# Designed miniproteins, single chains, continued (3), part 8

Each design is a single chain, and the fold is of that chain. pLDDT is the mean over its residues in the fold that is shown.

## One batch from the design tools (miniprotein)

Design m8246
Fold by ESMFold2-Fast:
Structure m8246 (fold): chain A 93 residues (1-93)
Amino acid sequence: MRISDEELEEIAKKYLSPTVLKAVLSLPRKEDKLAAIAYALHEKGYSQREIGEILKVSQATVSRYLANEEVRKRVLEAEIEEGVEILKEVVLK
């Protein structure tokens, strides 16, 4: 079962913040975008089964996505950037 690029963007917009969404959609490969979304969902507390259902992939594929260290680092960097932006908005107002 294969997710379309349009469905991928809709899922990302639903579950990810604008900063993380921008980082995910900037990834050149569709598989890397899916891995980044899987990692972001895992950080939010979703199980591998639930992530597989959302992304329309097997749990084994989700496990492989979560093992991608480069994608994890990029998502974490985007989440840190978002946290800094939120703190600036709170402190500067």
Scores: mean pLDDT 78

Design m8247
Fold by ESMFold2-Fast:
Structure m8247 (fold): chain A 80 residues (1-80)
Amino acid sequence: SKLVEETLALLEELKKLLEQYFQAKKQNDPNAPELEKQILELEKRIAELMHKVVEAKASQEDIERLKAKLAEIHQAAKEL
């Protein structure tokens, strides 16, 4: 599914932005607030796409995979 592939791509982008954000905070980078804004916008877009994946009757396996990936990303961020 194109929706599943698009959602996975955005989840990878979210991981990279979270890593950049926490590094920027450690370095007192003035760009940290802009990175936070991008993260919030991306998380909103991911939530919207995940809703569309469910509406499109994607396989239960794909839905669970996307949910697990998002949970892993959020858990890793909490440990930073």
Scores: mean pLDDT 83

Design m8248
Fold by ESMFold2-Fast:
Structure m8248 (fold): chain A 75 residues (1-75)
Amino acid sequence: MEVVEEASEAVELLSEAGKKMAQLSDEQREKLMPLYLEAVKAISEALQHLREKDYEAAREAIEKAKEIVRKFFES
Protein backbone atom coordinates (compact mmCIF):
# COMPACT_ATOMS: atom_id res chain seq x y z
CA MET A 1 0.00 0.00 0.00
CA GLU A 2 1.30 3.47 -0.92
CA VAL A 3 0.99 4.95 2.58
CA VAL A 4 2.97 2.02 4.06
CA GLU A 5 5.73 2.58 1.48
CA GLU A 6 5.86 6.29 2.39
CA ALA A 7 6.09 5.38 6.09
CA SER A 8 9.01 3.03 5.29
CA GLU A 9 10.76 5.88 3.44
CA ALA A 10 10.27 8.20 6.42
CA VAL A 11 11.74 5.57 8.77
CA GLU A 12 14.76 5.18 6.45
CA LEU A 13 15.26 8.96 6.39
CA LEU A 14 15.13 9.03 10.20
CA SER A 15 17.72 6.22 10.29
CA GLU A 16 20.01 8.29 8.04
CA ALA A 17 19.47 11.33 10.31
CA GLY A 18 20.45 9.19 13.31
CA LYS A 19 23.68 8.10 11.59
CA LYS A 20 24.46 11.75 10.82
CA MET A 21 23.83 12.68 14.47
CA ALA A 22 26.42 10.07 15.54
CA GLN A 23 29.02 11.73 13.28
CA LEU A 24 28.36 15.31 14.51
CA SER A 25 30.24 17.26 17.19
CA ASP A 26 28.60 17.63 20.61
CA GLU A 27 27.70 21.26 19.83
CA GLN A 28 26.01 20.41 16.51
CA ARG A 29 24.24 17.44 18.12
CA GLU A 30 22.77 19.66 20.85
CA LYS A 31 21.56 22.13 18.21
CA LEU A 32 19.89 19.44 16.06
CA MET A 33 18.58 17.22 18.87
CA PRO A 34 15.18 19.00 19.15
CA LEU A 35 14.52 18.51 15.40
CA TYR A 36 15.62 14.87 15.56
CA LEU A 37 13.29 14.17 18.50
CA GLU A 38 10.39 15.91 16.71
CA ALA A 39 10.98 13.66 13.69
CA VAL A 40 11.03 10.56 15.91
CA LYS A 41 7.73 11.65 17.50
CA ALA A 42 6.06 12.35 14.13
CA ILE A 43 7.11 8.95 12.71
CA SER A 44 5.92 7.20 15.89
CA GLU A 45 2.52 8.91 15.53
CA ALA A 46 2.33 7.93 11.84
CA LEU A 47 3.03 4.27 12.66
CA GLN A 48 0.40 4.31 15.42
CA HIS A 49 -2.22 5.71 13.02
CA LEU A 50 -1.30 3.02 10.46
CA ARG A 51 -1.90 0.31 13.09
CA GLU A 52 -5.31 1.88 13.84
CA LYS A 53 -6.03 2.00 10.07
CA ASP A 54 -6.47 5.78 10.19
CA TYR A 55 -4.81 6.31 6.82
CA GLU A 56 -5.70 10.02 6.59
CA ALA A 57 -4.04 10.82 9.95
CA ALA A 58 -1.11 8.52 9.07
CA ARG A 59 -0.52 10.34 5.75
CA GLU A 60 -0.62 13.74 7.49
CA ALA A 61 1.86 12.55 10.15
CA ILE A 62 4.17 11.12 7.45
CA GLU A 63 4.16 14.44 5.56
CA LYS A 64 4.96 16.28 8.82
CA ALA A 65 7.80 13.83 9.56
CA LYS A 66 9.29 14.29 6.09
CA GLU A 67 9.19 18.09 6.47
CA ILE A 68 10.93 17.90 9.86
CA VAL A 69 13.61 15.54 8.47
CA ARG A 70 14.14 17.95 5.55
CA LYS A 71 14.70 20.83 8.01
CA PHE A 72 17.13 18.61 9.94
CA PHE A 73 19.26 17.99 6.84
CA GLU A 74 19.10 21.69 5.86
CA SER A 75 20.42 22.68 9.30
Scores: mean pLDDT 80

Design m8249
Fold by ESMFold2-Fast:
Order: sequence, then C-alpha cells, then structure tokens
Structure m8249 (fold): chain A 85 residues (1-85)
Amino acid sequence: LDEAIKRLQEIYEEVKPKDPDTAKLLEETIEKLKKAKSKDEALDILSDLIYTLQQRFLSETDPDKRNIILDVINRVLDIAEELEK
C-alpha cells in the first residue's frame, strides 16, 4: 500500500502542471488510499479511479489530454496489479 501511494504521488507531481483536473483526481485518490484499512479496499479505490479516468478519456477531445489520461490509466493499472501481487 505505501509503495502504491508513493507511485501515485509521483504521477500526481508529473501530471499537475500538464492536466490539473486529472491531477486533482489523483490527489483525492491518494487521500482515500491513506485511509484504506485493507488491500481489497485499496484495490476498490484504484478501480474507481480507473473507471473515472476511462470516462474522462472517452469524453476528452484534446489529443494531448487524451494521451495524458491514457498514460495515467496504464500506470494506475500497473500499480493495482503490483498491489494484488
């Protein structure tokens, strides 16, 4: 869990100057993860983030922002996979 939070914080710092709206979702997710009491709760939180990001990707018309969202989705999926073992 601590490693997942650290990796999300790194993504947040990278994304913040490029897409502040996506960065805000990451910040909110990090705060939820800090309060998670189990690995299953953490995975549910990450799944909710992935779902929200996928919806934003489908509605986004700016190709640069779409690429940022897609990169974040892939990186969050990697974090979830590592957390699951």
Scores: mean pLDDT 84

Design m8250
Fold by ESMFold2-Fast:
Structure m8250 (fold): chain A 100 residues (1-100)
Amino acid sequence: MKEKKIEELVERIIELIKDYLEGKMTEEETQKKIEELKKKEKDPEVVEEALRRVAAISGKAGEVVREKGRNLDAKELEEIVETRREEAVERLEEKIKAAE
């Protein structure tokens, strides 16, 4: 089934976003690499579903993806990165408090 391809694409996009958040890549480099991943995938349904799942992880980006249907431009990717950073910080703070 397409599930493994979708999961692999989602995971790679999330890794790129993490690298950007850690300052290992510029915003432009991150956007370009995500576009390259989309180009390499032959099945447009896999790309569409992967982007939908990435958007679901980021609440703000979910609205933008729903409005535009499937493609993320440079500004939309920036919003995903910002939302993902806030969510990651919140999850870390909760785990630290639970570990005290």
Scores: mean pLDDT 62

Design m8251
Fold by ESMFold2-Fast:
Structure m8251 (fold): chain A 94 residues (1-94)
Amino acid sequence: MTIEEDIAILLVFYEEHKDEESIPMAEVEAVIAQLSPELAARVRALLAERVPPGATSISMEQLDAVVAALLRDLEDRKEFDVDEVQKAQVKLYS
């Protein structure tokens, strides 16, 4: 799986939950389990900075902050192609 496919999985999860006030941690853990080990580790680190230990759910504001921080870090490092992420998102919706 490419990093762009991993980012697309995260963005689809974000879009599916954007109208919810909170997301169960079990659903967050399930999406992280679909990511590559490298990206999963980055997402877990960002969650640990923003979500209290033992939380059973996260807010959409917390998820938004994690996704925004991840995308900023990846963009600054030039580690992904936005067009390839969009293509992967279309494939996931199909």
Scores: mean pLDDT 76

Design m8252
Fold by ESMFold2-Fast:
Structure m8252 (fold): chain A 64 residues (1-64)
Amino acid sequence: MSREEQVELLMRELGLSRRTAERIVDLARRLLAEGASDEEIIETLMREFGLTREQAEFALRLVR
C-alpha cells in the first residue's frame, strides 16, 4: 500500500486531518524500519497523537 493510500485511509476511518494522518504514517513507518516492536509503536502512537489502542493498532496494521 502506498503512503498516500495509508494517509487517505487514516483520514477516512479515524476522522483525522491530512496533517495528523501524514505524521502518524511517517512515524509508524520510521519505527517499523528501526525495528521497534508492535507494542512500542502502538504505545508511541497513543502517547504522541492521543489515539485509542484500537486506532493505533489500525494505523500499525495499515503501514505493515
Scores: mean pLDDT 88

Design m8253
Fold by ESMFold2-Fast:
Structure m8253 (fold): chain A 99 residues (1-99)
Amino acid sequence: MDEELAERLRELHERAEELDAEELLELAREYRRKAEEASGREREFYELLAERLFQLALRKMVEAGTPAEELLERAEEVRNLSEEERREMLEALTREREA
């Protein structure tokens, strides 16, 4: 990516930390849709942005005490997860709460 796109990514990431989990999930879904319609560098940019927004949303939901199963259901709204990936994600979310 060029330097301008990298700088905008950092700025958006910092602003995204101030958004609530639902707003972050909505943005992640929007950018994932844009990635599907884009090609090349634009697709990679939107995919990276969607993933980072999604990760921030999950972090905020964990901090708010959202149950692991609800976190997984929200993850499925922005990702197409296999059964194996769902199981691994649920196990990881459960461990994070026990730690």
Scores: mean pLDDT 69

Design m8254
Fold by ESMFold2-Fast:
Structure m8254 (fold): chain A 86 residues (1-86)
Amino acid sequence: MEELLEEMRELIRELQRAANEGDVEKVEELGRKLVELAGKFSEELKEEVERAVETVIEGVRSGNVAKMVGGIIALVGVLIDMELQA
């Protein structure tokens, strides 16, 4: 479990950097990896991560910084919830 949480933590950091750079392709790639890892914990977490990743992608594509930041905050929230359940 700790190894999966560390991988997700690293992916979220990389996704935040890609989003700040406006790299939509990289955000989509990292988002897919996050969804895959979240799916190993539960279907509910997978759906929550998918929703958060889509919000980040929409924010980057539209130049909407509030959506981008909101999606990243949602991803961090999922990670914190997972760590508290560990």
Scores: mean pLDDT 82

Design m8255
Fold by ESMFold2-Fast:
Structure m8255 (fold): chain A 69 residues (1-69)
Amino acid sequence: SPEEAARRILGLGPNATVEEVIAAGKRLGVDLTEEQAQRIVDLLKKGKEENKYAEYAEEVRRFLVELFS
């Protein structure tokens, strides 16, 4: 499901690389572009840097669910 895919990708954590995000997507049957994976990585980094990881992780979850739907 799109929600399960989003949960698995978010499970990589705030230090996830573009390559790791793309690889996780492929294992879940989703082909992410480099641009989409970079957006995910950038949002998670911002969450860590701003001490708002939960808020940015929710934005990433929302983005992934919409992308997979």
Scores: mean pLDDT 78

Design m8256
Fold by ESMFold2-Fast:
Structure m8256 (fold): chain A 65 residues (1-65)
Amino acid sequence: SSDLLEKMADYAVLNKDKELQEALLTLSETGEVTISPEDLKKVAEALGVSPETVRRALEKAAEKI
């Protein structure tokens, strides 16, 4: 969902994770998922969701582009 993507973007900015910020921007502009498995796991933990929940949200966002 877009709400989860917004929380991921907030996390990336607050933690100064430029690689995650760039990956989320790339996803929003092109539909290309460039987020590393390590970033996926750490953001899922920070947001209190499973990595599978994050992956599904990214895939749904990519489908709409």
Scores: mean pLDDT 78

Design m8257
Fold by ESMFold2-Fast:
Structure m8257 (fold): chain A 61 residues (1-61)
Amino acid sequence: RAALAERLRAIADALENGDVETAVKMLSELTGYPEEEVREIIDLAGPESLAKVLRQAAADL
């Protein structure tokens, strides 16, 4: 879906630019997970690694 791919790229861009709060809000809205849980996932995976995964997912859509 084009809309989903655009959102995934926007989240990846925010993570890569250090806008973690923006990425947390966008990913929480997209997934329905609480912001606290999303922030924990970003901390565990690392923002660069997560951005790479999200970009790959967007490219595969």
Scores: mean pLDDT 80

Design m8258
Fold by ESMFold2-Fast:
Structure m8258 (fold): chain A 96 residues (1-96)
Amino acid sequence: ADLEELLTAIANKDKKTLLAILKKNIKYFYKSVQKLINKKLDEDVFEKPDVIRALYGIYSQQEVITIQMLLSGGLRESKIPLSLAVVFALAIKKKE
């Protein structure tokens, strides 16, 4: 449920819903991503290449590839960079 809602919020750039879902799942994110969520993501954060590279670098290449394959169909019309969506989906999926 939370993963599907997250992807929909990302696709629609629904900042309010995105922040609510991310904060609910904040404990599953790495510390760098938690800091970004707590800063109340502005609209431009998803467009920043340095942010995308930093988030990508904390996940294994194989994890990224696996989730990228799972998200490819659902993100066809997304305005959010696939790499950032993959990072968020991985953090949600790794909930323990």
Scores: mean pLDDT 53

Design m8259
Fold by ESMFold2-Fast:
Structure m8259 (fold): chain A 99 residues (1-99)
Amino acid sequence: MIDEREILAALTGIEAAVLKVEAENETDPFFRKQLREVAETLDKAIDALLSGNFEEAAKYLREAAVQLEKLAEQSTDPDEQAFYRKLAERYRKLAEELE
């Protein structure tokens, strides 16, 4: 059976991969940079989760949530805004569970 930590890391990894693909397809250099920064923050959260550093994982998940909220505010697509806000809420909830 998979450890809950491994499940959280795997799910976060899938979401980081999605953001990396979005960054590669983004034509706006500013938005591309922000997408990459979120993905990098999530990679750090995954590393912290896998090493059992839950305080560091919570910190990076909160940072990713703030970055995603900024992406939502800057996006002109309502579906994209909803997606980023939903991810931000989920990462804030995960951070609370790890503290």
Scores: mean pLDDT 81

Design m8260
Fold by ESMFold2-Fast:
Structure m8260 (fold): chain A 92 residues (1-92)
Amino acid sequence: SVEAVRNAIKLAIEAIKANPHLSEEEKEKLIAELKKIMEKEDAEEALEEALKLAKETKNKIARLAILEGLLKAEGLSEEQKKKIEEALKEIV
């Protein structure tokens, strides 16, 4: 559901805010992008854009915060969880 994906994005925003290793500039940029994605009405589009943002994020700490935040959400489908888990496995 779109509400489950919006909750996942909210948890990603909270993970970024709480991360002590990210600069305030990096946090502001990522949070602004995630807030825009969270306003999407389509669950599939919102999740795809959040995953794309994570993959395009060069800072591994920021990428990990986004993906771990997303994965904490309740109500995501097994397919949606698998997509997030596969993105997490690509962090080396």
Scores: mean pLDDT 84

Design m8261
Fold by ESMFold2-Fast:
Structure m8261 (fold): chain A 92 residues (1-92)
Amino acid sequence: SMLEEVRERVRELMERYEAGAPREEIIAELLELARESEDPEVHRLIAAALMQLGAPDAVVERIAGRRVTRLMNAARNRDQSDAEEFEEWVRK
């Protein structure tokens, strides 16, 4: 499916970022993938990757819409809080 092809491409882009590729280059390629598809599921997948890279909320909102961006930020902030609580517990 197109969604599976985009998921694989996003995975490859994130691996390139981890290998030291410029953040701006990866963001530009993710935005181009979003432009090539009208599928809301593709847009949500790309929005999640953009948020992981620290893209500004205005950029993410352009792809996924304001409500979805807000929900994704809430989930991300929860995951970060859980990780911090676990680290603090280990240090005691």
Scores: mean pLDDT 73

Design m8262
Fold by ESMFold2-Fast:
Structure m8262 (fold): chain A 67 residues (1-67)
Amino acid sequence: SQRQQLQQQIDQLRQQLAQATTIDELQQILNQAEDLYQQAVQLGDFQSADQAADIITDVTIKIQKLK
């Protein structure tokens, strides 16, 4: 289902975020998290939308710490 695919993508993105060390990597993760957030909202999947929003917050904090 689209919800299962979305959950897998969110889980993979979380793993990528944990391993990311450069601003370029973090910016790519941010772009992907924003896309997943929009997809979740369109599907009415509020759980996945919340998880994607958390990734957006966490990646933004990491980017600010590297600047």
Scores: mean pLDDT 88

Design m8263
Fold by ESMFold2-Fast:
Parts: C-alpha cells; sequence; structure tokens
Structure m8263 (fold): chain A 129 residues (1-129)
C-alpha cells in the first residue's frame, strides 16, 4: 500500500508541476490541493470522487492497494466522461504513467472502454481541424 501511495503521489507531482510550469517540487498537501482544484475547474461533477481518492492517499491504512486503484479508476473515468477533450487527453497521459510504473499488462474493462472512447473523440476532433 505504501508503494501504491508513493507511485500515485509521484504521478500527481509530475502532473501538477507540468501543468503549472513549476521548477520546485511541492509538498504532498500542496499537490493534493492543486489536483482537487484542477478537477473542480475541469470536471466539477467528479469532485466527490477526487475527495475520496485524496482521502485514500492521506489515510492509506484504511484502504487496500486494490481499493486505492479502484477509487483512482472511478475518478479517472468520471473526469473523462465530464471533462473536455484536453482534460481527457491529460487523464490518458496520467494513466499511461501509472500503467508503466505499476508494470500493468492490461487495463480493466471499464478503463479500457474509457481509453477507447477518448481515442475515438481525439480522432474525430483531428478530422475537424
Amino acid sequence: SERMREILLEILQGFVMALENLKERLSEEEVLERFRAWVERHAPEAVPLAEEFIEAIRNPEKYSPEEQLKIMEQLFIAIAEKGDLETQLIILGMLAQLHDKLGLEKLSPEMQAMVDKVQKAAAEAKEKL
């Protein structure tokens, strides 16, 4: 569970630093606060799931690694469903980093369906350019 927490925080750290063009690493609390604020701006309906995910990071002893992963998947799916294409592509980037760091060979069926939907939307947007 500690390894899962560390991986999730490192992904969020890189994401927040890239989005806000920061040169210095943030504290864990600053990363979580900025991530919540980003979700509120881009997918406000997903805020309750973002709060549950943040709670799972703050109190890892209350959650198994499988429960933490499931909460994260539910959050990413909700952001992708409610967010615009730019927000969806950012979530795919975070998911790719998580998949790489965890050594996952295959996504869950629900997560794969979200990836397929976002990739289709991106292809359709490219044809309209």
Scores: mean pLDDT 77

Design m8264
Fold by ESMFold2-Fast:
Structure m8264 (fold): chain A 71 residues (1-71)
Amino acid sequence: VEKLKELGVEEGDYVFVEVTSPGPVIEELERAAEEIGAKLVLVEPGTVDKEIDTRGLKKLGTWLDGVLARP
């Protein structure tokens, strides 16, 4: 929850995530998005590269890299 707020995700925002293997990280993101009132959209790999707000994705990508890199 706190991580998405730190990234500036607000109520009504859409957060797009490329999904190859849904798991605990995706569940955590869904929970955090729901808490803020944002919508989490799971998309196929490669979809993100075309039509989606790259700034929002960059913020989320940085956060995910931090989580997955075992801080």
Scores: mean pLDDT 55

Design m8265
Fold by ESMFold2-Fast:
Structure m8265 (fold): chain A 108 residues (1-108)
Amino acid sequence: GSLVEKVKKLGEELIEAIKNGDAVGAARALLELVKLVFPYLEDVRVATGLALRAIGLELDAEWGRVSAREVAEESLIILKEMAKNVTDPELKKVLEELVKRIEKILAE
């Protein structure tokens, strides 16, 4: 499948984990999203910072230090920065749609 299709699949896994209260599953899906999109981020310093944040969040989730809600809140920040730093319009749109879906879940 295309990059966009892989991002959509990981985005669905992230959303499902958040809805199920699965902090570890959500953090792992987010880390895989960041790894997949990493080569397409315009700013290498931003890309590196986002990767380190996603790694730290996954470790915190595995150690029981963060809730699924806290993973969702951090995912929102990371995905917004990724969307700002990609040039591909289809990839940008999919990331922005994923942001809106997480915002809606957090508003409930």
Scores: mean pLDDT 90

Design m8266
Fold by ESMFold2-Fast:
Formats: structure tokens, sequence, C-alpha cells
Structure m8266 (fold): chain A 91 residues (1-91)
């Protein structure tokens, strides 16, 4: 396994864990909080998709793999910030 592949796999695993937690959380919520949790899940699913795409090209196009991982990392961080900000506005 290349160092880049390992880094992508670690980031993917963290994103999948967060998605799992968000799914359980969304099932317990109602109303506007449930809507926010569902939007958060959709963005996390997109980040996971980008990490898988990065893994698929890591050996053949490491520059593209790095770009995809950076995009996934950005989306993951933005999704978390938006979800937290949305929940704060409901309090």
Amino acid sequence: MSPLQFEIEVNLALAEIELGIAKVDAERKTGPEKELAQKYMEKLEEAVRLYHEALAVADTDPERAQQLMDEANKLFKEARKEYKAGLEKLK
C-alpha cells in the first residue's frame, strides 16, 4: 500500500464512522433537526464517494487522487460546520 493510499483509507474510515453516527442521530430526531441531519448525511455520503474515487485512482493518477481526497476533506469539514451551525440556530 502506498502512503497516499493509506492516508485516503484512514480519512475514508473516519468519514464512514461519522456517517454511521449521523445516521443513528438522524433516526432519533424529528422536525427541523431531522432535516438538518438528513442534509448532513447527504454531504457525508458525497465525501465518502469522493474518497472511494480517490482510492480507485491512487496508483495510476496520484495527483488526481490527492485532489479528490482534498475535495472530500473540504466537503467533510464544511458539512460538519453547517450541521453544527444549523443546530445552533434552532436553539
Scores: mean pLDDT 85

Design m8267
Fold by ESMFold2-Fast:
Structure m8267 (fold): chain A 94 residues (1-94)
Amino acid sequence: SAAAEAARAAVRGILASGEENVPTGALIVAADVLEDLGHEELGRALRELVEERFGDAGTISTREAVEIMVEAARRAGDEEAAEAVREAAREFGV
């Protein structure tokens, strides 16, 4: 699906630096991009989860970033997007 491809691209973008930690702002940017592409439920779920769980954090681990993106896809009811996130994360050893 288009949402699954967008979610996969977002994960690859976040993990492309090879760093062990990612800025929470990168997840908010990913949420904005998903909403702009028409995946409003997925983008909103991602933003809400980042605020709920990591509101005071400047960075989170790549594993935490992947887990929250999987949870956002599930909250949006999109199991295909959740699987796309997990598949992309495996490419980076996460």
Scores: mean pLDDT 83

Design m8268
Fold by ESMFold2-Fast:
Structure m8268 (fold): chain A 64 residues (1-64)
Amino acid sequence: SEEEQKRIAELKRKVEAYKQEIKDLETWLKNNPDAPAELQAFVKDRIAYLKKKLEELEKEINDL
């Protein structure tokens, strides 16, 4: 249906946004090896969270 196509497009947009944020955060960690440990931990936790959400979204798209 057209509604299903629109939902798939919205989910794919979120997937691309999460992929970009993961890439930006991983690049930041690579470029800032001497950053405070608490900040590095926060960024790593954010990457892990986004990767989990990405897997959930990709599964949702595939199950449609």
Scores: mean pLDDT 88

Design m8269
Fold by ESMFold2-Fast:
Parts: sequence; structure tokens; C-alpha cells
Structure m8269 (fold): chain A 79 residues (1-79)
Amino acid sequence: SMQEAIEEELKEIDEAIEQVKKKLKENPTPELEELLEKLERYKELFEKMAEYDLQGKPEKAVEIFREQAQEIKEEELKK
């Protein structure tokens, strides 16, 4: 179900955040700090999408996803 998929994705994101935080504690680098920020933004985005979908506003969830995907593409193209 959509709810199960959302919960699974959030769990994976939380695990990734925990791993990056552990690495930062052992050897902090700007690259790991940037990765942590990206993962935290992705989690926030996914939580917002889940909330809108649960409220019966899937169009808003799709809009948020598209905006974030565009931002990521722009950041990738500039590197």
C-alpha cells in the first residue's frame, strides 16, 4: 500500500541519515555535511508528500515532488 511504501522509504532515509551522522562524528568533511543536508531535505519533502496524500491532496504531493526534482537537476547540472 502507499502508506507502507511511505513508511519503508522514511525508514531507509532515517538509516542513511544515521550512517552519515556516524561518519561525520568519526571524520567530518564538507562533502558528508552536504550529503546530510540533502538527506534531511529529502526526508522533509517525503513527509510533506505523505501528509498531502493522506489528506486526499495528491496533486499537491506531485507538485512538491516535481519542484524538488527540478532543484536537484539544477544542482547536478551546475557541478
Scores: mean pLDDT 72

Design m8270
Fold by ESMFold2-Fast:
Structure m8270 (fold): chain A 93 residues (1-93)
Amino acid sequence: VKTLAAAYLTQLYLFALGNEDDAVEFALKALKLPESERADIKAALKTLRTDPSKLIQQAGPEGVALEKNLIALDKKRASFKTIENYILTFLKK
C-alpha cells in the first residue's frame, strides 16, 4: 500500500509540474525517501499509469480503500493540498 500511495502522490505532482523527473524528485523529498528509491518510484508510477489494477491488487484491501477514497476526493473536486495531505496521512499508517 505504501508503494501505491507513493505512486499516486508522484502522479499528483506530475499533473501539477508537467515533468516526470521533477515529480519524482518532489515525491522523494515529501516522503523523505533516499535517492536509492528513485527507480522504484518511477517503476510504480509507470505501473499506475499503464496497469493501475496490478498495483492496487499488490497493495491488497488497503490499496482498494485508497483508490476508492481518491476517486471520492476527485468527484468532490478536492484541492491539490487536500489530496496531497490525504495521501501523506495515509502513508503515516
Scores: mean pLDDT 79

Design m8271
Fold by ESMFold2-Fast:
Structure m8271 (fold): chain A 65 residues (1-65)
Amino acid sequence: SAEELREAIVEGIRTYLALGLISEAQAQELLDLLAQRRYEDAARKARELGLPNLASALEHLATLE
């Protein structure tokens, strides 16, 4: 479901932050875009950060919402 995918994306962002792959500011930007339902902007940001799996998940979420 879209809700389960959103939860998985949030956990993915938190995991990337915990692993030091993104900064706290970058994680917050992604979470803010997700909360605003700006999935295309969030996916673009994820690709810029070198997180293609996260970007693909955000693109998929956009098709469900």
Scores: mean pLDDT 88

Design m8272
Fold by ESMFold2-Fast:
Structure m8272 (fold): chain A 77 residues (1-77)
Amino acid sequence: SLAAELEELYRAGVPLGEVVERFLRALAEEAGIDYEALLKEGGYAEVLVAAAKALGGEVPLEKAREAVERFEELLRK
């Protein structure tokens, strides 16, 4: 499973921020979303909003932006 693959990367010493980025990319791909296009247009916040909508959830953009601020702390090396 994706979770098991990400867990293996983390155990192999891949930085946590990279593991999180891979998770977001895989989530977007599963939802049928163009990860790179949305990332370029609105960053991780737009990816989260679009993925949530595609998977039947709702995430307000302002909450997605708050989550992204916290995620960026993890994604920066």
Scores: mean pLDDT 70

Design m8273
Fold by ESMFold2-Fast:
Structure m8273 (fold): chain A 84 residues (1-84)
Amino acid sequence: SKELEELKKKAEEVEAKMSAEEKEELEAIVERHAAFAHAHRDEITMEEALLALIDEILSTSPSPVIRELAEITRRLIELQLKER
């Protein structure tokens, strides 16, 4: 719970540092992946789709700020899955 709140706050701080161009780049990546996730909704969960998106971002490194946000988001998802 407390770790989730701290990670969410850190994600908000990283998002606040993003330029308009980085936000547009992230939105474009998310939109492409959301379309993929929707096409495969019967085969994969939204959580699996989101983790695959994060792995792609971390591998392609479009921006250090976007990568930092991806690492925080990955940690948030892993922590949420563990708390179930």
Scores: mean pLDDT 75

Design m8274
Fold by ESMFold2-Fast:
Structure m8274 (fold): chain A 68 residues (1-68)
Amino acid sequence: GTVTETDSEGNSTTRNGSLEEGKEVAKQAIEDAKKVADIKVKVEETETSYTVTVTTPTGEVSTMKATE
């Protein structure tokens, strides 16, 4: 599978990884982000994908998508 991270500037980084690894990375990133800002989090999960969208108080949007 792959893990793709897109920052608020629109820059995307893709790496190889399992869906399970991607879910763990996304969960950790959400917890870390909550420690430094009041963020809004949207999670979309299917059997083959896990997508997280994070919105900061300033309106910046970043996404992480993990696939099988």
Scores: mean pLDDT 79

Design m8275
Fold by ESMFold2-Fast:
Structure m8275 (fold): chain A 73 residues (1-73)
Amino acid sequence: APLSEKERLEALLAHAHQLRADLDARIDEAVAEYIREKGLSAAEQKEIEEQIARYREALDARIAELEKRLAEL
């Protein structure tokens, strides 16, 4: 049987939380490796940090949206 709307939203929310946790756990290593591989300047490193911050904000906004939709059920 297909998942109920509540079960679907709960699964999406769990997935979004996992992505957010994985980003926090792994991003420092991934960024350090990328900086080393590309030989990036301090300004380029700051741009990458800002891109990551925007991605975190997008995930946090998605989590908030899913929580709101669950609360409406």
Scores: mean pLDDT 80

Design m8276
Fold by ESMFold2-Fast:
Order: structure tokens, then sequence, then C-alpha cells
Structure m8276 (fold): chain A 80 residues (1-80)
């Protein structure tokens, strides 16, 4: 559904935002490099979602993955 697609895109944008904050605040070069690589992957995934029509099942899987990534990024930010 378009609603589900919009939701997933918003979650991906939030994940990117949190990872960018992590890069700005972290002094760990390995953590920064990992975050940068993940941002690149998420930007490619966002473009794919915008250009292709994905099934609701695929969108639900991506939503779960994005929500998990957001939780992990927030946990890492709390440790800084």
Amino acid sequence: SEEKRKEVLELIEEAIRLLEELIERSTDPQLRASAEKTIEYLKELKKKIEEEELSDEELESLKEAAERLIRQARELLERL
C-alpha cells in the first residue's frame, strides 16, 4: 500500500538522521565507518523503494528492519 510505503520511507529517513548524528558525536573511527556504510546502503534502499513497487509483505519486512536499526542507533547514541 502507498501508506505502508510512505511509512517505510519515513523510517529509513529517521534511521539515516540518527546515524548521521552518531557520526557527528562519535570519536570511534570504526563506529563512524560502519555508520557511513549503513547510510550509503539505506540511501540506495530508499531510492529502490521510490523507483519500484514493492509488495506489502516486502514493505513490512523493511519496516521491521528499519525499526530495529533505529533502536540500535538510539542505543549507541545513549552510550556516547
Scores: mean pLDDT 85

Design m8277
Fold by ESMFold2-Fast:
Structure m8277 (fold): chain A 108 residues (1-108)
Amino acid sequence: MAPRVLEEEFEVEGSIEEAARAGEERGVRMLREELGLSDIREVGRSVLPSDDPDTLVVMVTYSAVAANGVPVRAFLKVTATRVAEGVARVRVGVAVVDASLAAGAPAL
């Protein structure tokens, strides 16, 4: 199955850490509501190194089940950047791939 990617951007009043948390919540909602995933479970997390001190990047990996019952792996990337005192901009990206490409067949 080809990867499906969805992105959203918004602003949050608060710290970059609060903004990153809001981004994670939005990303999980995108996986569930927009991409139709169920049984979403976190299987990995990392905070990526940033060369910008006003930027926090978090990546989360999920195991999930697609609407057609196929096991999938989902990836969430949250980038929170301070744009003013007490205001951060959040960019959320989600991507979904089949958990097993060897078992993948094109859905009709």
Scores: mean pLDDT 77

Design m8278
Fold by ESMFold2-Fast:
Structure m8278 (fold): chain A 87 residues (1-87)
Amino acid sequence: SALEEALAAVEALIADLEANPDTPLEEVLARLREIGKISPEMRKLMDSAITLLRQHASAPPEVQRTIALRALREIREVLEEQLRAEE
């Protein structure tokens, strides 16, 4: 399903960011844009995360990474809750 695809992509991005603290902001933004292509609902969630990250583009890389991880973990929780509602 689109929801399972989106959850897998979000979990993969979280894992990559946790493993690679030097991942550039532009790479994170590009991956969020790709996840947003999965569905209109995902596009809205990813657009919100992209807006938040762009507001912090001038912050140190470690701060940008912390903000990205927090946003992605919140999105993961939302997607997990939606999956639990599916048959």
Scores: mean pLDDT 82

Design m8279
Fold by ESMFold2-Fast:
Structure m8279 (fold): chain A 90 residues (1-90)
Amino acid sequence: EREELERRIREELERLAARGEEVLAKTPELSEEQKEKIELAKETVEKGVATVLAKNPDLTEEEKKELEELARKYLIAAEGAIIEQEKKEK
């Protein structure tokens, strides 16, 4: 069911975002490679949100705000993952 899938995705994203926030707090100094990857991730997320909004004109104002909130959590999770992935390579 779509609602069950959306709930599971939200729960996992919230967990990943919390971890990403913790990783960011422990990493005050970012490398140039990390900054470039984070910038690309931010651009990708913004384009993704715009695409979803364009394909779903029937979204309510509440659903649009929820989408933006999920996008913010996804970006934080992605930033954390980028930082951890580069540390793993060393």
Scores: mean pLDDT 75

